# Designs tried in a protein design run: designed miniproteins, single chains, continued (5). Part 57

Each design is a single chain, and the fold is of that chain. pLDDT is the mean over its residues in the fold that is shown.

## One batch from the design tools (miniprotein)

Design m18088
Fold by ESMFold2-Fast:
Structure m18088 (fold): chain A 60 residues (1-60)
Amino acid sequence: MEAEKNLKRIEELKKKAKNPGVQKLLDQSIKLARGAIEKGVDPSVVERYLKAAEQAVKGS
């Protein structure tokens, strides 16, 4: 649940991002987060991707 919720938040950030470079970085984060969820990885890994995505958006 938490992992899927964090993935959804990264997807929302991508929709709001206007910078193509940031959008590409967020797309990679979404891909990695989905892979982590599929492998049953700890939700904290997906949370880490969300934190990185939030920082990328704030820095653009």
Scores: mean pLDDT 77

Design m18089
Fold by ESMFold2-Fast:
Structure m18089 (fold): chain A 60 residues (1-60)
Amino acid sequence: MIKLTVTAESKEIAEAVAKELRELFPDAKVTVEGNTITIETDASVEEAIGMTLRAIGLAL
């Protein structure tokens, strides 16, 4: 299991990013706490990096 964290500029952006991540990666556990998005997945390191890059792109 891999755990990744991404910090968004605001809680509204974090919620929007989390919703999109849940649609793209339904097998991943995506949680939001304030401005922080936590992604928990059993995917490979390659897929985990892809999830992180997608989250960063959505948060920008």
Scores: mean pLDDT 75

Design m18090
Fold by ESMFold2-Fast:
Structure m18090 (fold): chain A 91 residues (1-91)
Amino acid sequence: MKITSETTRTPARPAAAGEVLSGTATVKIEMEEGKKALVVGGALSEADGRGAVTEKEAEAKKNVTVTVTASVRATRTGPESVVAVASAEEL
């Protein structure tokens, strides 16, 4: 899986509004030593059809493959966009 962004250490803030049902997917992320990665996650609300997105940044100390649970986001009714990546710190 590709990491979409890297560089800065900015902690993510979860979305605080509404009921959210998290969809889960297992992804693998390969990171190089000394590189930073931006991790984007999303969540779905099945009750009201709303989604939420969170972002985290992680830095790899060594070359590592991480398997984590990721959230997915449906953005609209009909054709859906899926955004799911995972943090290297979760495993």
Scores: mean pLDDT 35

Design m18091
Fold by ESMFold2-Fast:
Structure m18091 (fold): chain A 84 residues (1-84)
Amino acid sequence: MIKRFPESVKKGGSFVVSGVSKPGAEVEVLVDGKLVAKGKANKAGGFKIEVSTKDLDVGEHTVEVVAKLGDEEESWSKPFTVLE
């Protein structure tokens, strides 16, 4: 589950994707289907992953967060906008 995600971010800055999954889960962040960041959930299942907007075009994008642990996979997607 994603707890925090911004609706807009500045070009050349960064944003943080934070949420809760299973402890030790591998968390992947994709923008428009492309892998941009990875992290892991901590012992309490919490994760915080920073994503740079430096290589993203200005405009609307879709972020997808995929959490994997063994044979289990969870995914969440949300639109966001990169601002000039």
Scores: mean pLDDT 79

Design m18092
Fold by ESMFold2-Fast:
Structure m18092 (fold): chain A 107 residues (1-107)
Amino acid sequence: MSVREKLDYFIQQVADKLEELNVLSKLELDYLKENPNATIEEIKEKFIAAQRELMDRLIATELAVRRREEPGAFSDEEIEEETVEKVMALKAEEFKERFNVEIEMPK
């Protein structure tokens, strides 16, 4: 599984678990307030898209910082892999502490 495929899988698992728990993020609540006829699928897609954009921004920021601080020390692939694994682990731990539910980590 590629790093991007692992990330997509993880975001989908988080979205699925939030749906099972009937918990809406602030983004989903704000979208629903503006679009009261939105389907659960539309709300879920909006959340997934926002999480992908956030992760892309975090990876790009980490890459830019590490290239500036330690030019040539790390490959872009290494930075992306480390960033994705670290963020997924942190989010899984936060989710477990907050909801007492485990997210299935990609293999």
Scores: mean pLDDT 74

Design m18093
Fold by ESMFold2-Fast:
Formats: C-alpha cells, sequence, structure tokens
Structure m18093 (fold): chain A 76 residues (1-76)
C-alpha cells in the first residue's frame, strides 16, 4: 500500500515535469500538488517536488505560495 502510494506520487511528479517542459504551468502545478499530497500521506516527502511546485507558482504569479513551498522544502 505505502509503496503503491509512492509509485503514484512518482507518476504525478513525472506528469508535472512533462507539463512544465510543455509550458503548461497550471497543469504542472496540479500534478505536483497531487504528488505532494500522496507523499505527505506516506511520510516520505521529497524536497525536489516542493521546489518544483514553488517554481510553478512563481511562473503563475503566486509569489506567496511559491515562498511557502520553498520553506517547506528547506524543512525536509
Amino acid sequence: MKQELIARAVGYTLRGIGAELDGKYEEAAEAYEEAIRLLEETGDPLPIVYRNLAEMYKKLGKEELAEEYLKKAEEI
């Protein structure tokens, strides 16, 4: 079960990277948000996913959210 949730989180992370490369920042942010939700449930947070989400929020003009997720990445 836990490994299955981590595998799904990796899948969402890859989806986010693909969307980011296509310049689809809103779609990338949604994928990274779902990946983080799954990783938080398993207790296996990955700092790089938080940093990727922060970068998407920055590109979308959501500066406060970008700062929050960068700080979360530093805590991990």
Scores: mean pLDDT 82

Design m18094
Fold by ESMFold2-Fast:
Structure m18094 (fold): chain A 70 residues (1-70)
Amino acid sequence: MTLEEVEEFLAAQLEPALAELADDPLARELLRVVAEGNLLKAREKESGSFSPEIQALLEEARRLRAELEA
């Protein structure tokens, strides 16, 4: 698979999960941020190292999760 194919595959898996959480806006945002992190990880896999961008997405996911639990 190319990186483009991997990204499309992960995005296709995200849509069904988002549909199940459509009634929960914070849960939907958290799932979307996690999916963006997975797409970025798939891209970074080719370079063998993870960029600050993936860490920023993990921080955002952590923040959204804390807000969802509050």
Scores: mean pLDDT 59

Design m18095
Fold by ESMFold2-Fast:
Structure m18095 (fold): chain A 108 residues (1-108)
Amino acid sequence: AIVLTQSPASVTARVGDKITITRTASADVGTAVSWWQERPGEAPELLIYNASTRAPGVPDRFSGSGSGTTYTLTIEALRPEDSAVYYAQSYATEELVYGQGTTVTVVE
């Protein structure tokens, strides 16, 4: 199975800050890369798919980029509602694979 590792495991940032979350895969699975946001008590919401395509309704302050085994989610101009766990996912194989998650805490 492919293993996805996310860095950092957690980050505390202020409103208005920019953060990046990096996903590294144990093998190159191409651009079948998605990023999900999970707020406490809520279902995960799709942010980015196909490495850099923003899902409908997702603000442009969320962006994805990368190549090979390393892909990043960038969140610019953080807002309090961005406090969540963010998961990288690969859908290149019949088995869906998730990273361990990155906990983002936004403070004012």
Scores: mean pLDDT 84

Design m18096
Fold by ESMFold2-Fast:
Structure m18096 (fold): chain A 70 residues (1-70)
Amino acid sequence: AEADRLAEEAERKAEEFKKDPNVKSIRLTLTTPDNTFTVLNTGSPEEVADGARAAARAGTRVELEPILKE
C-alpha cells in the first residue's frame, strides 16, 4: 500500500496544480537511489499517479513542479 499511498499523494498534488489556470503541465522528476534522474512532463493527474506508483515500487523518489503558461 506504500506505492498506492504515494500515487494518491502525487495525484492530489497534480490536481491542486491544475486548479491554477496558469498551469500548462506538471513536471515529474524521478530520482533513483543512486542519484540518476529522469524528467517527464504531463498534463494528466492520472499519469502522475501511475508514474509515482511505479517509482515507489522501484525505490525512486518523485518530485512534482507546475509548469506555467506563457
Scores: mean pLDDT 76

Design m18097
Fold by ESMFold2-Fast:
Structure m18097 (fold): chain A 95 residues (1-95)
Amino acid sequence: SPREVAIRIAALGIEIAGVLFDLKYHPELRPASFARLDAILAELPAAAQPLMQALRDALAATDPSDEAQMEALAKLASEVMLEIAKILEEEAEKA
């Protein structure tokens, strides 16, 4: 249902926001943040996996002490989430 898709998208957004928060304020939690992203990746449709992998790679390349890099990462995360949301909506329409 549209409601179930919206809840799934909202839950995914909260998880990604949590990863970004931990990376910015608790960079010592980086391995746990990567594990959370890897778990999210495993639960996504195949069409969405390259988008999440690109975010994962950008996160690995980001210096969490650099504010400009962290802002760019947050922007990329928002863009990736919008595209994943479209994929999840399209997959739900096919079901």
Scores: mean pLDDT 80

Design m18098
Fold by ESMFold2-Fast:
Structure m18098 (fold): chain A 72 residues (1-72)
Amino acid sequence: MSPEELIKEAEKLIEELKKIDHPIAKAAVRDAQELLKKAREALKKGDYEEAKKYAEMAIRTVKTALEVLKNE
C-alpha cells in the first residue's frame, strides 16, 4: 500500500475506535492520532518510508485495541 493509502486506513480505523466509549479505546485513539500526525509530517517532507512506518504503527495500535474490545 502507498503511504497515502495507509494514512487513509489509519484515519478510518481511528474514527471507528472513537465511537467506542471505553478507556482502552480513548487511550488507543490518542496514541494512534500522535502516530498519524508523524506519518503526515513525514509524507509532507517526502519521507515516504518514515510516513509508511508511522501509519502502519497507527493502524496496528487501533487494530489491537479493537480486537481487545471485540472480545469483551
Scores: mean pLDDT 84

Design m18099
Fold by ESMFold2-Fast:
Structure m18099 (fold): chain A 84 residues (1-84)
Amino acid sequence: DDEVLKKALEALKSLPEEVQKKLLEELKKKAEELLSTIKDEKELLEKLAEFFSKLAAEALKESGLEEQAPIVEEAIKLIAERDK
């Protein structure tokens, strides 16, 4: 659901800008690592989604927004599963 994705994005935007930048840099590094080791697009997306879900949940917890972690995890799951 697009509404879940919008709420997750709002939760992530509620993080300090420095934390948001750190999340993007960590995602970029993980994507580069996975692209060098995983050839299957579906497996790549699943592993990247798992990594980002954990990373985003930790960032929300550290910022006092732990209650918003479930919506972000659900949004990431929806992104990973949208490949039909």
Scores: mean pLDDT 76

Design m18100
Fold by ESMFold2-Fast:
Parts: C-alpha cells; structure tokens; sequence
Structure m18100 (fold): chain A 62 residues (1-62)
C-alpha cells in the first residue's frame, strides 16, 4: 500500500490543479500509481505516484 504521506502530497497537487476534492484526488492518484506499479514493478512508490499524477492530469486535459 502506498504511503499516506505520498498520497496526501500528490493528491493535494491534483486537487489544486483540477478542483477535485482532496479525498477524490488522493483516490485517483492512488489508483493510477497502482496501475503504473502493475505495468512496471521496478518503480519506487514515489516514481509510481509521480507517473500516476501525470496520467490523471493528461486524461483530464491538464
């Protein structure tokens, strides 16, 4: 399970950029990060969360 600190940090970034509630932003980042780890298990948790954030922002056109 990804750390609460990483989900808070990157969820806040997503929330600020998109206007999503922090709880929804954390869930979106966490789901995307897990998907990235499934594709490449050699990623660190921080790298997975960074890529997950990027994927969510791309999907939202941000």
Amino acid sequence: MLSEELLEKYGRILSEKTGLPLSGARAAVGAAARAELERNPDLSDEEAVELGLKRVLESLGV
Scores: mean pLDDT 81

Design m18101
Fold by ESMFold2-Fast:
Structure m18101 (fold): chain A 91 residues (1-91)
Amino acid sequence: MIDDRPPTPEEREAARRLLKRLQEEYGIDVPEVPDEGTLAGLARAIRELAGGKYVTADGTVKEIPKAESPEEAADRFYELVGPALKAAREL
């Protein structure tokens, strides 16, 4: 479980690069200078990919592998949400 701490500058930079990739690949309308709240929220989501646990339907506890850097966490986030964002855009 990740602490409710403000995101680091590195996490914010990874979030900004991720938003640019999402804009270019999926046509998401984001401002040239994203709102600080949007960057902070996305940076927190990236931070949550640094490690975690989830319970499957059969009661098995599985772990999400810890990302080595904010950039790696952002890449994993993109892989996880990219298809969902594409589907949402087509909705």
Scores: mean pLDDT 61

Design m18102
Fold by ESMFold2-Fast:
Structure m18102 (fold): chain A 85 residues (1-85)
Amino acid sequence: SELLEEAERLLEEGKRAFEQGKYEEAVRLSDRAIETLEKLPESKRVKLLLAEAYHLRAMALKALGKDKEAEEDYKKAKELALEVL
């Protein structure tokens, strides 16, 4: 799926942005990955990538001092990961 490949690319770019201290860019890339993944039908792979995207956004939001927003995304990431059988 081209959308799945796009979401994976956005996540890799987001991780690199986070590693470089570009936290606002990491948030934007995570937002785009989540939006892209939400257009796909639910599958184990899509849920795992969504969990990864929420986790990345949570880390970036925490680095920006947005602790409450980060906590919400950490919770979503955990819930999605636990739904994968």
Scores: mean pLDDT 90

Design m18103
Fold by ESMFold2-Fast:
Order: C-alpha cells, then structure tokens, then sequence
Structure m18103 (fold): chain A 69 residues (1-69)
C-alpha cells in the first residue's frame, strides 16, 4: 500500500535527521543539532501514531538539548 510506504519513508527520513543531529550535538554544535531535531520532529508528526515512539524520543532529545543552552 502506498500510504504504508510513505510512512516508512518519512520515518526513515526523520531517523536520518535525528542521526545527523546527534552527530552535531556530540560536536557541541547545539544550534545545528536543534534545527535537525526539529526537522525530524516535523517529518515524524506526519506519520501519526506510526512514529509515536520515535516522536517521543526526538521531543525528549530536543528538550534535553535546549536545557543545555
């Protein structure tokens, strides 16, 4: 089903942004990491309940990172 593939592709794309954000966070580039986590969050929200666990992880990482600023 096309809708299932779309959700899988969006979740994969969100995961790529999360991974890239993690790389920038580890380098101390917090502003760049925040922008990447926000992009991951925007994309995963489009998957609804399908990406709910992933969305929660991104939100927790973003909140924790914003507290470091």
Amino acid sequence: MREELEKEVKLALAAMYLALGDIYERQGKFDEAIELYKKALEIVKETGDYGADFQKEVEERLKKLEEKR
Scores: mean pLDDT 79

Design m18104
Fold by ESMFold2-Fast:
Structure m18104 (fold): chain A 65 residues (1-65)
Amino acid sequence: SMAAERAGVALVLRAGPLSPEQGRQVAAILEEAERTGDLEGAARRLAEITGLSPEEALAILRRYL
């Protein structure tokens, strides 16, 4: 979705460039978060992949999802 795409762009701008595999994992997590509304769970998983803090990842998710 456009919201998930915007969240993904914001994550890359903050974390720096991701590998293609990391990008696919991030996209899947964002689509699941949009579907389920589990932003806290998604933020923890995104933090592990991107190196951002869970708090920073959660702020981005709340902005766009």
Scores: mean pLDDT 85

Design m18105
Fold by ESMFold2-Fast:
Structure m18105 (fold): chain A 82 residues (1-82)
Amino acid sequence: MTPEQLEADARRTLEGARELVEKAKQLIESGAPKEEVLRTLTHALFLASVALYLADLAGNEEMRKEAEEIIAEVRKLSDEVS
């Protein structure tokens, strides 16, 4: 895989992770069941972790930092709803 393909894959995966974080926030605001919120956050964590791995392979420090920020936000939201 080329570095350009790794970066493209990381970007798409980061977008997916961000969408799931936003969905989790909407679920929290709507008073959805804790289990549904945590399931959504677990999915976001998985995608952010994959993006972190792909960004590292691509040598892209900016995307690596973005993935770490998403992981930190997911952990904070998980603690908030626990």
Scores: mean pLDDT 86

Design m18106
Fold by ESMFold2-Fast:
Structure m18106 (fold): chain A 60 residues (1-60)
Amino acid sequence: SSKEWTPEEIRDAIEAAIRAGRPTLREVARRLGVSEATVRRLMRAMGARSLEEAAARLAA
């Protein structure tokens, strides 16, 4: 598509999902308007194996 999401945007969406009590790939994907597979690819690119690990990268 014509849009690219930065790691910061993905991290913000993950934090928002955790804050809402719904820390799932589906919820993050819904917030960003992308597929679950896209979120998974971006997490892998950031070196995170889980949403919790990705959230730890938010603090780094």
Scores: mean pLDDT 73

Design m18107
Fold by ESMFold2-Fast:
Structure m18107 (fold): chain A 65 residues (1-65)
Amino acid sequence: SEEELRREIGRALALMQLAIAKTSPDKAAAVADVRAFIDRMEQEGLISPEDAAELRAEADRLAKE
């Protein structure tokens, strides 16, 4: 389905942003960017609430490093 495909793409894009953030020398700025990205994707319906929650948990974990 189109909705399923959009959500898969949205999740993949968010995971890519998280992967980039993990390699960033400025973790605080990178985590803030990832959180903003997840918020926008969720607002646009491009990511499920469950995927958004998982991605935010990963961003929170990265922020504690």
Scores: mean pLDDT 83

Design m18108
Fold by ESMFold2-Fast:
Structure m18108 (fold): chain A 60 residues (1-60)
Amino acid sequence: TDALAETLLAVARRLFEQGNVEEAKEVTRSWVDAALAKGLISEEEAQRLLAQVEEMAAAS
């Protein structure tokens, strides 16, 4: 779980660095939706990941 979340955050961070804010948010939401559907993460963890990506976007 942690390793998958770390990989997602690393990908999002790289996209933010490249100025692809919209793509970073889309990739994160798509991944979170898929992970929730498969039961790989909890709803609480999903909300936390989405909030973290939103904070990254605000800091960029």
Scores: mean pLDDT 76

Design m18109
Fold by ESMFold2-Fast:
Structure m18109 (fold): chain A 61 residues (1-61)
Amino acid sequence: KTDVFVGNEKVRLEVGPDGTLTTYRRLPDGSWEVISVVHLPREVAVALAEAQGAVRVGTRE
């Protein structure tokens, strides 16, 4: 399962079941662009998302 985090209206983060941390930026047209993908231990990926002020809003399959 993938944990979904929201930093603000223009930033979304996802932590995959393997610890992959993906950062998305919202473009002016309303679409989302992947701006970084890093592979980390899951606990570190979650800690980094939270350290950026992002709030966990749910879990995706």
Scores: mean pLDDT 79

Design m18110
Fold by ESMFold2-Fast:
Structure m18110 (fold): chain A 107 residues (1-107)
Amino acid sequence: GTREEILRLIALLLEAIGLLLELDKATTAEEIIRLAERVIELAKELIELAEKLGVPEAKELAEKALELAEEAIKLAKAGDLEAAKAKLKEACKLLIEACRLLLKAIP
């Protein structure tokens, strides 16, 4: 592990926390879909980092978060905004845990 990997993981962790806070304020399908797309991008970056660092548990959490964010987009498009927000809150919590595991794995 390097200083650059630690700083990148801290940035991703702060982004996941920020998304969770923004989600509490989201009231429209468009806002929820935008947040879900950001969660998907964050999850993809964490999957790549988990593979690089050899942490399969973090990869599994990030992959589950990606699935939940995709489900949230479908729910938001169907007008089920509260179910969509619940899926995204779960996804953000999984991404926070993935970041925690990856930070612990850096020597």
Scores: mean pLDDT 89

Design m18111
Fold by ESMFold2-Fast:
Structure m18111 (fold): chain A 94 residues (1-94)
Amino acid sequence: MEFLRLAEEAERLAKEIAERQPDNPLGQAAANDLLGAAENLRRYAETGSVTLAVAAVLLLIGAAINAERAGDLEGAERARELAREAARAALAAD
């Protein structure tokens, strides 16, 4: 999978969760984690630094946990899928 596409998907999911959970701090935390993951994926695409890809995967896992705790089960499932895709892509790049 292309890291730039994963970054765009994470940014889109962040917007969706923030819109569904506007008054829930856990939903906002999930959105922030997704935006952080997107930034690290974009930087990884530019630099090739595996550390940035690992940081992105951890942020996507954090986003899934925060989304689930916020009651956004759909957002949590999608964040877990993005984490799996990012991890597989990072492993294949090394």
Scores: mean pLDDT 85

Design m18112
Fold by ESMFold2-Fast:
Structure m18112 (fold): chain A 88 residues (1-88)
Amino acid sequence: AVEELLRERYRERIRRWAEEGLELGKSLLKLIEEGKEELAFEIVRGLEESKLFFEALLRSSLEREELLEEYERLERERERRLAEEARA
C-alpha cells in the first residue's frame, strides 16, 4: 500500500519535471524572439551541465538494471532446478 502510494507520487513528480522542461524550452525561444540571446545561451549552458550529470546517473542506473536482470534470470533457473530435485 505505502509502496504503491510512493510510486504514484514519484510518477507525478516526473510528469511535472517533464512539463517544466517543455515550459522552459518555450521561455528560451521567447527570450531569443525578444533579442535576449545571451541570457538564453547562459541558461542553456547551465542546463547542459545538469543534463550531463543526470545522463551519467542514468547510465549507472541502466548498467545496474542489466545486473539485476541477470540475477533474476539465475534465480529463476535455480528455482526450477530445486523444483526438479524436490520432484525426484
Scores: mean pLDDT 67

Design m18113
Fold by ESMFold2-Fast:
Structure m18113 (fold): chain A 58 residues (1-58)
Amino acid sequence: MSFEEAAELLDREGTRLRIADPSLSSAEAGRRAAERLVEQGLISREMAERLLKEGGLL
């Protein structure tokens, strides 16, 4: 999976989480989205950490 594809998945999952809970910050939604994607096997832990670091969320 490319970084761009993983970033798109993270954005979609983060948006879904914020629709379900509008009280979540973008940073909190991003971290929760990354954890869910790793738990589902859709992205690696290294990819999740890289996405969060590049997004300024780590």
Scores: mean pLDDT 80

Design m18114
Fold by ESMFold2-Fast:
Structure m18114 (fold): chain A 57 residues (1-57)
Amino acid sequence: MLSDEEEALVREAARRIAAGDLEGARRYLEEMRKASKDPELAESVERQLLRHGERLQ
């Protein structure tokens, strides 16, 4: 389960992807991964969001 801090970082990353800022999104996802108490879940969320962003580009 993601923490409130991790969820906030994921929401900001998603906003950056929607704006076409994949570099900004990657920075927020890196911070989320650093804050994570569940590394496998964090990595899965990161991969899903980046894959979605790549398809939009």
Scores: mean pLDDT 75

Design m18115
Fold by ESMFold2-Fast:
Structure m18115 (fold): chain A 92 residues (1-92)
Amino acid sequence: VEELIAQLLSEDEEVRREAARELGRLGDPSAVEPLIKLLSHSDPLVRAEAARALGLLGRERAASAIPALEKLLSDEDERVREAAREALERIR
């Protein structure tokens, strides 16, 4: 889980997308808290990937992320806002 979260910080888009997908597939609830913290990261690409990973984890595991994801709907970066919208659709 820690290795996958570190891969969300990668400069390679393919690596980031695969890490988010694997976090969702594993469904490990221990990923939720670290992912919520990444929603405040300085890099908008990292915030977007963290939101997507939380969406893939789904409602049963990631409902606690809803308030943080709702804040991202007002993010300065369009990609982050879109990722948050998609994640909320999966979690709500």
Scores: mean pLDDT 78

Design m18116
Fold by ESMFold2-Fast:
Structure m18116 (fold): chain A 69 residues (1-69)
Amino acid sequence: AAPAVTLTGGGSYKLPKPGEKRTLTWQITVDGKTYTVTVTFENGKVTVEVSGLSPEAAAALRDAARRMA
């Protein structure tokens, strides 16, 4: 069975203006385990930090992030 990826605790997201730093934190649940996702936008760079995600869940999260941008 494919792992179920659910984003919880999400809020309103706005991309920062060029030159701003913005950090957003979410909780995601994958197969009943909760992980903390930290997304940092700084100097035109997007950094996504997640711990313990499977490759499949990480790919799904990257795809979701691309759709949100």
Scores: mean pLDDT 60

Design m18117
Fold by ESMFold2-Fast:
Structure m18117 (fold): chain A 78 residues (1-78)
Amino acid sequence: SGEELVKRAEEALKKGIEYYKEGKELLKEGKILEGIGLILRGIGYATEAYLLAKRAKELGLEEEAQKIIEKGKEAGLY
């Protein structure tokens, strides 16, 4: 079950990063409302990924969980 939590966290973080990047690009283009909407969606997915990674860490998958958290930090989401 911990490895399944890691996979779900990775998928959620990937979506979070993609939405967050797209939202920032839209802000640069002057599409403020659309850009903010995607940024908030990205943060939502990143929050889900963080909670799943924390749960996986509690189940002994500390290394895999830490990699997910580090990726999120590099993307500016944590």
Scores: mean pLDDT 89

Design m18118
Fold by ESMFold2-Fast:
Structure m18118 (fold): chain A 55 residues (1-55)
Amino acid sequence: GEKRKELLRLIGELLAAIGDVLDAELAGDEEALAAAEAELAAVRARLRALLEELG
């Protein structure tokens, strides 16, 4: 169903956001790190909301 597709998309976004955090940390880019951490938090919130809706 549609919710499964959304879940898979959010998991993909979560993995990408984790990669962005790691890349920013390796580069020592504090501005990029802050932006990546904010995006990771937003994706986590969306995933939690979807899981609560499914549960």
Scores: mean pLDDT 84

Design m18119
Fold by ESMFold2-Fast:
Structure m18119 (fold): chain A 98 residues (1-98)
Amino acid sequence: IEEGERLYKEGKYDEAIKAYEAAIPTLSPEEQARAYLLLGKAYDDKGDYEKAVEWYSKAIELLPPDSVEAAFAAIYRALALMDLGKQDELVAEGERLR
């Protein structure tokens, strides 16, 4: 997970995603929740809002409902959903004009 975080900080989002995915089977449920949150952030920064929402939702399922991490995951998910909606509207508008 530390290797994935390093790659993420370097802007290497695809490599960070692969590192997180590789680590997940070796992690505890709490560590998996953190890895899912980091996967969501990496996809979010790539502009893949659909995948970001998916991973944030998985993180929320594993985190205690009253935890700070669950609150952050819910906020990030809501922001990604808003960006996804905006992206879909832009695509639809472009197709209407073509």
Scores: mean pLDDT 73

Design m18120
Fold by ESMFold2-Fast:
Structure m18120 (fold): chain A 73 residues (1-73)
Amino acid sequence: MKFASPEELLAGAEELMRKAVEAAQRGDWSTAARYLAGAGILMAAADINGHEEVAKRIRELYDEAVAEMERLR
């Protein structure tokens, strides 16, 4: 059993990371942290389910989102 298709995992992670950065821009660090954690879970799900290319892409976007959030502190 798979939790989602690789396309769904990538799209979900992109949306969560976008919402995390938007929340951080508003100073809502609690909401930003929750969205970022959700994206991390989708990255792990992609990796565990053998979607290596999707997991790599999510990791790249995750690192970019974290760097942007750190600049907003």
Scores: mean pLDDT 81

Design m18121
Fold by ESMFold2-Fast:
Structure m18121 (fold): chain A 83 residues (1-83)
Amino acid sequence: VSPELAAKVTAAGIEIVAREFEGDKSVKEALEYLKKARKAFSEGDLEKALEYAKKAKEAAEKAGDKELAELAEELVKLLEKEL
């Protein structure tokens, strides 16, 4: 696992906590997929982590949250490099 991927997975976790603390319900679907991606990553299932990161990006795009979509896209790119 690259330090860049590990750092981005950590950043995603911080973003999930921040958004949930703020009560941002509009991106709930995207946050749930990011949680699933992080869980799969912690279990060593990088292919499943990639699948959930892609779904998180799609959900964030549908919600109109560009920043969250960009975070998910960065996770997708880093996971693709590890596979």
Scores: mean pLDDT 84

Design m18122
Fold by ESMFold2-Fast:
Structure m18122 (fold): chain A 68 residues (1-68)
Amino acid sequence: DDAIHQAAQLLRQGDAEGAVALLEEAIRRAPTDEEKANILTALGFLAETAGDEELAREARERARELRE
């Protein structure tokens, strides 16, 4: 998953805003629920790492719903 790898690199470089934006764009463009769920799971971990608990919770709930 190129988007997740790119977002992780941006976060490592201190660009949390860019990392979130990249994952949000990837979610919009993902053609399947499985791919959306994978990216949402990554967004949840990234948001938690950045201290955005509301975004982390929302992303995890959406990922869970798509996989159930």
Scores: mean pLDDT 80

Design m18123
Fold by ESMFold2-Fast:
Structure m18123 (fold): chain A 65 residues (1-65)
Amino acid sequence: SEEIREAILETVREAVKKGLSFDEIVEKIQEKIREITGKELTPDEARQLLFDVLEEEARRRVAAQ
């Protein structure tokens, strides 16, 4: 789960740097999860995973202050 979380955060950082849309970020997450786990996520599943990861990252950031 930590490997997946870090891979998603890295994907988001690179996508933001490139100016990608939210839908393009979701597509990149689907690709990354397939590479790591061999599992094909639906766009809805990838979107949910993205939100879960971003929520955990925000929570950790607040806790570190």
Scores: mean pLDDT 81

Design m18124
Fold by ESMFold2-Fast:
Structure m18124 (fold): chain A 82 residues (1-82)
Amino acid sequence: DRELLEEAKELAERAGEAAKEYVRARLAGDEEAAARHEREVAELEARIRELAARLSPEAAAEVAEHVQQQVAEVAKYAEELE
């Protein structure tokens, strides 16, 4: 379903933003903020997995590719803060 695919992609982008906040909080030594954003990422990842399970294999592959792009963006963000 097109709507489920777009929802999963939006959740992946939100997880990427939360992961960037996690990186920033860790570098700042804000352990409470880091823990909060880590839980946020985990919750979003769980929801993405639930939606992906309801998609066709082709649509699920598109979600996986989009998630990999978000992971790469977070890694680049962390490198730039080094």
Scores: mean pLDDT 84

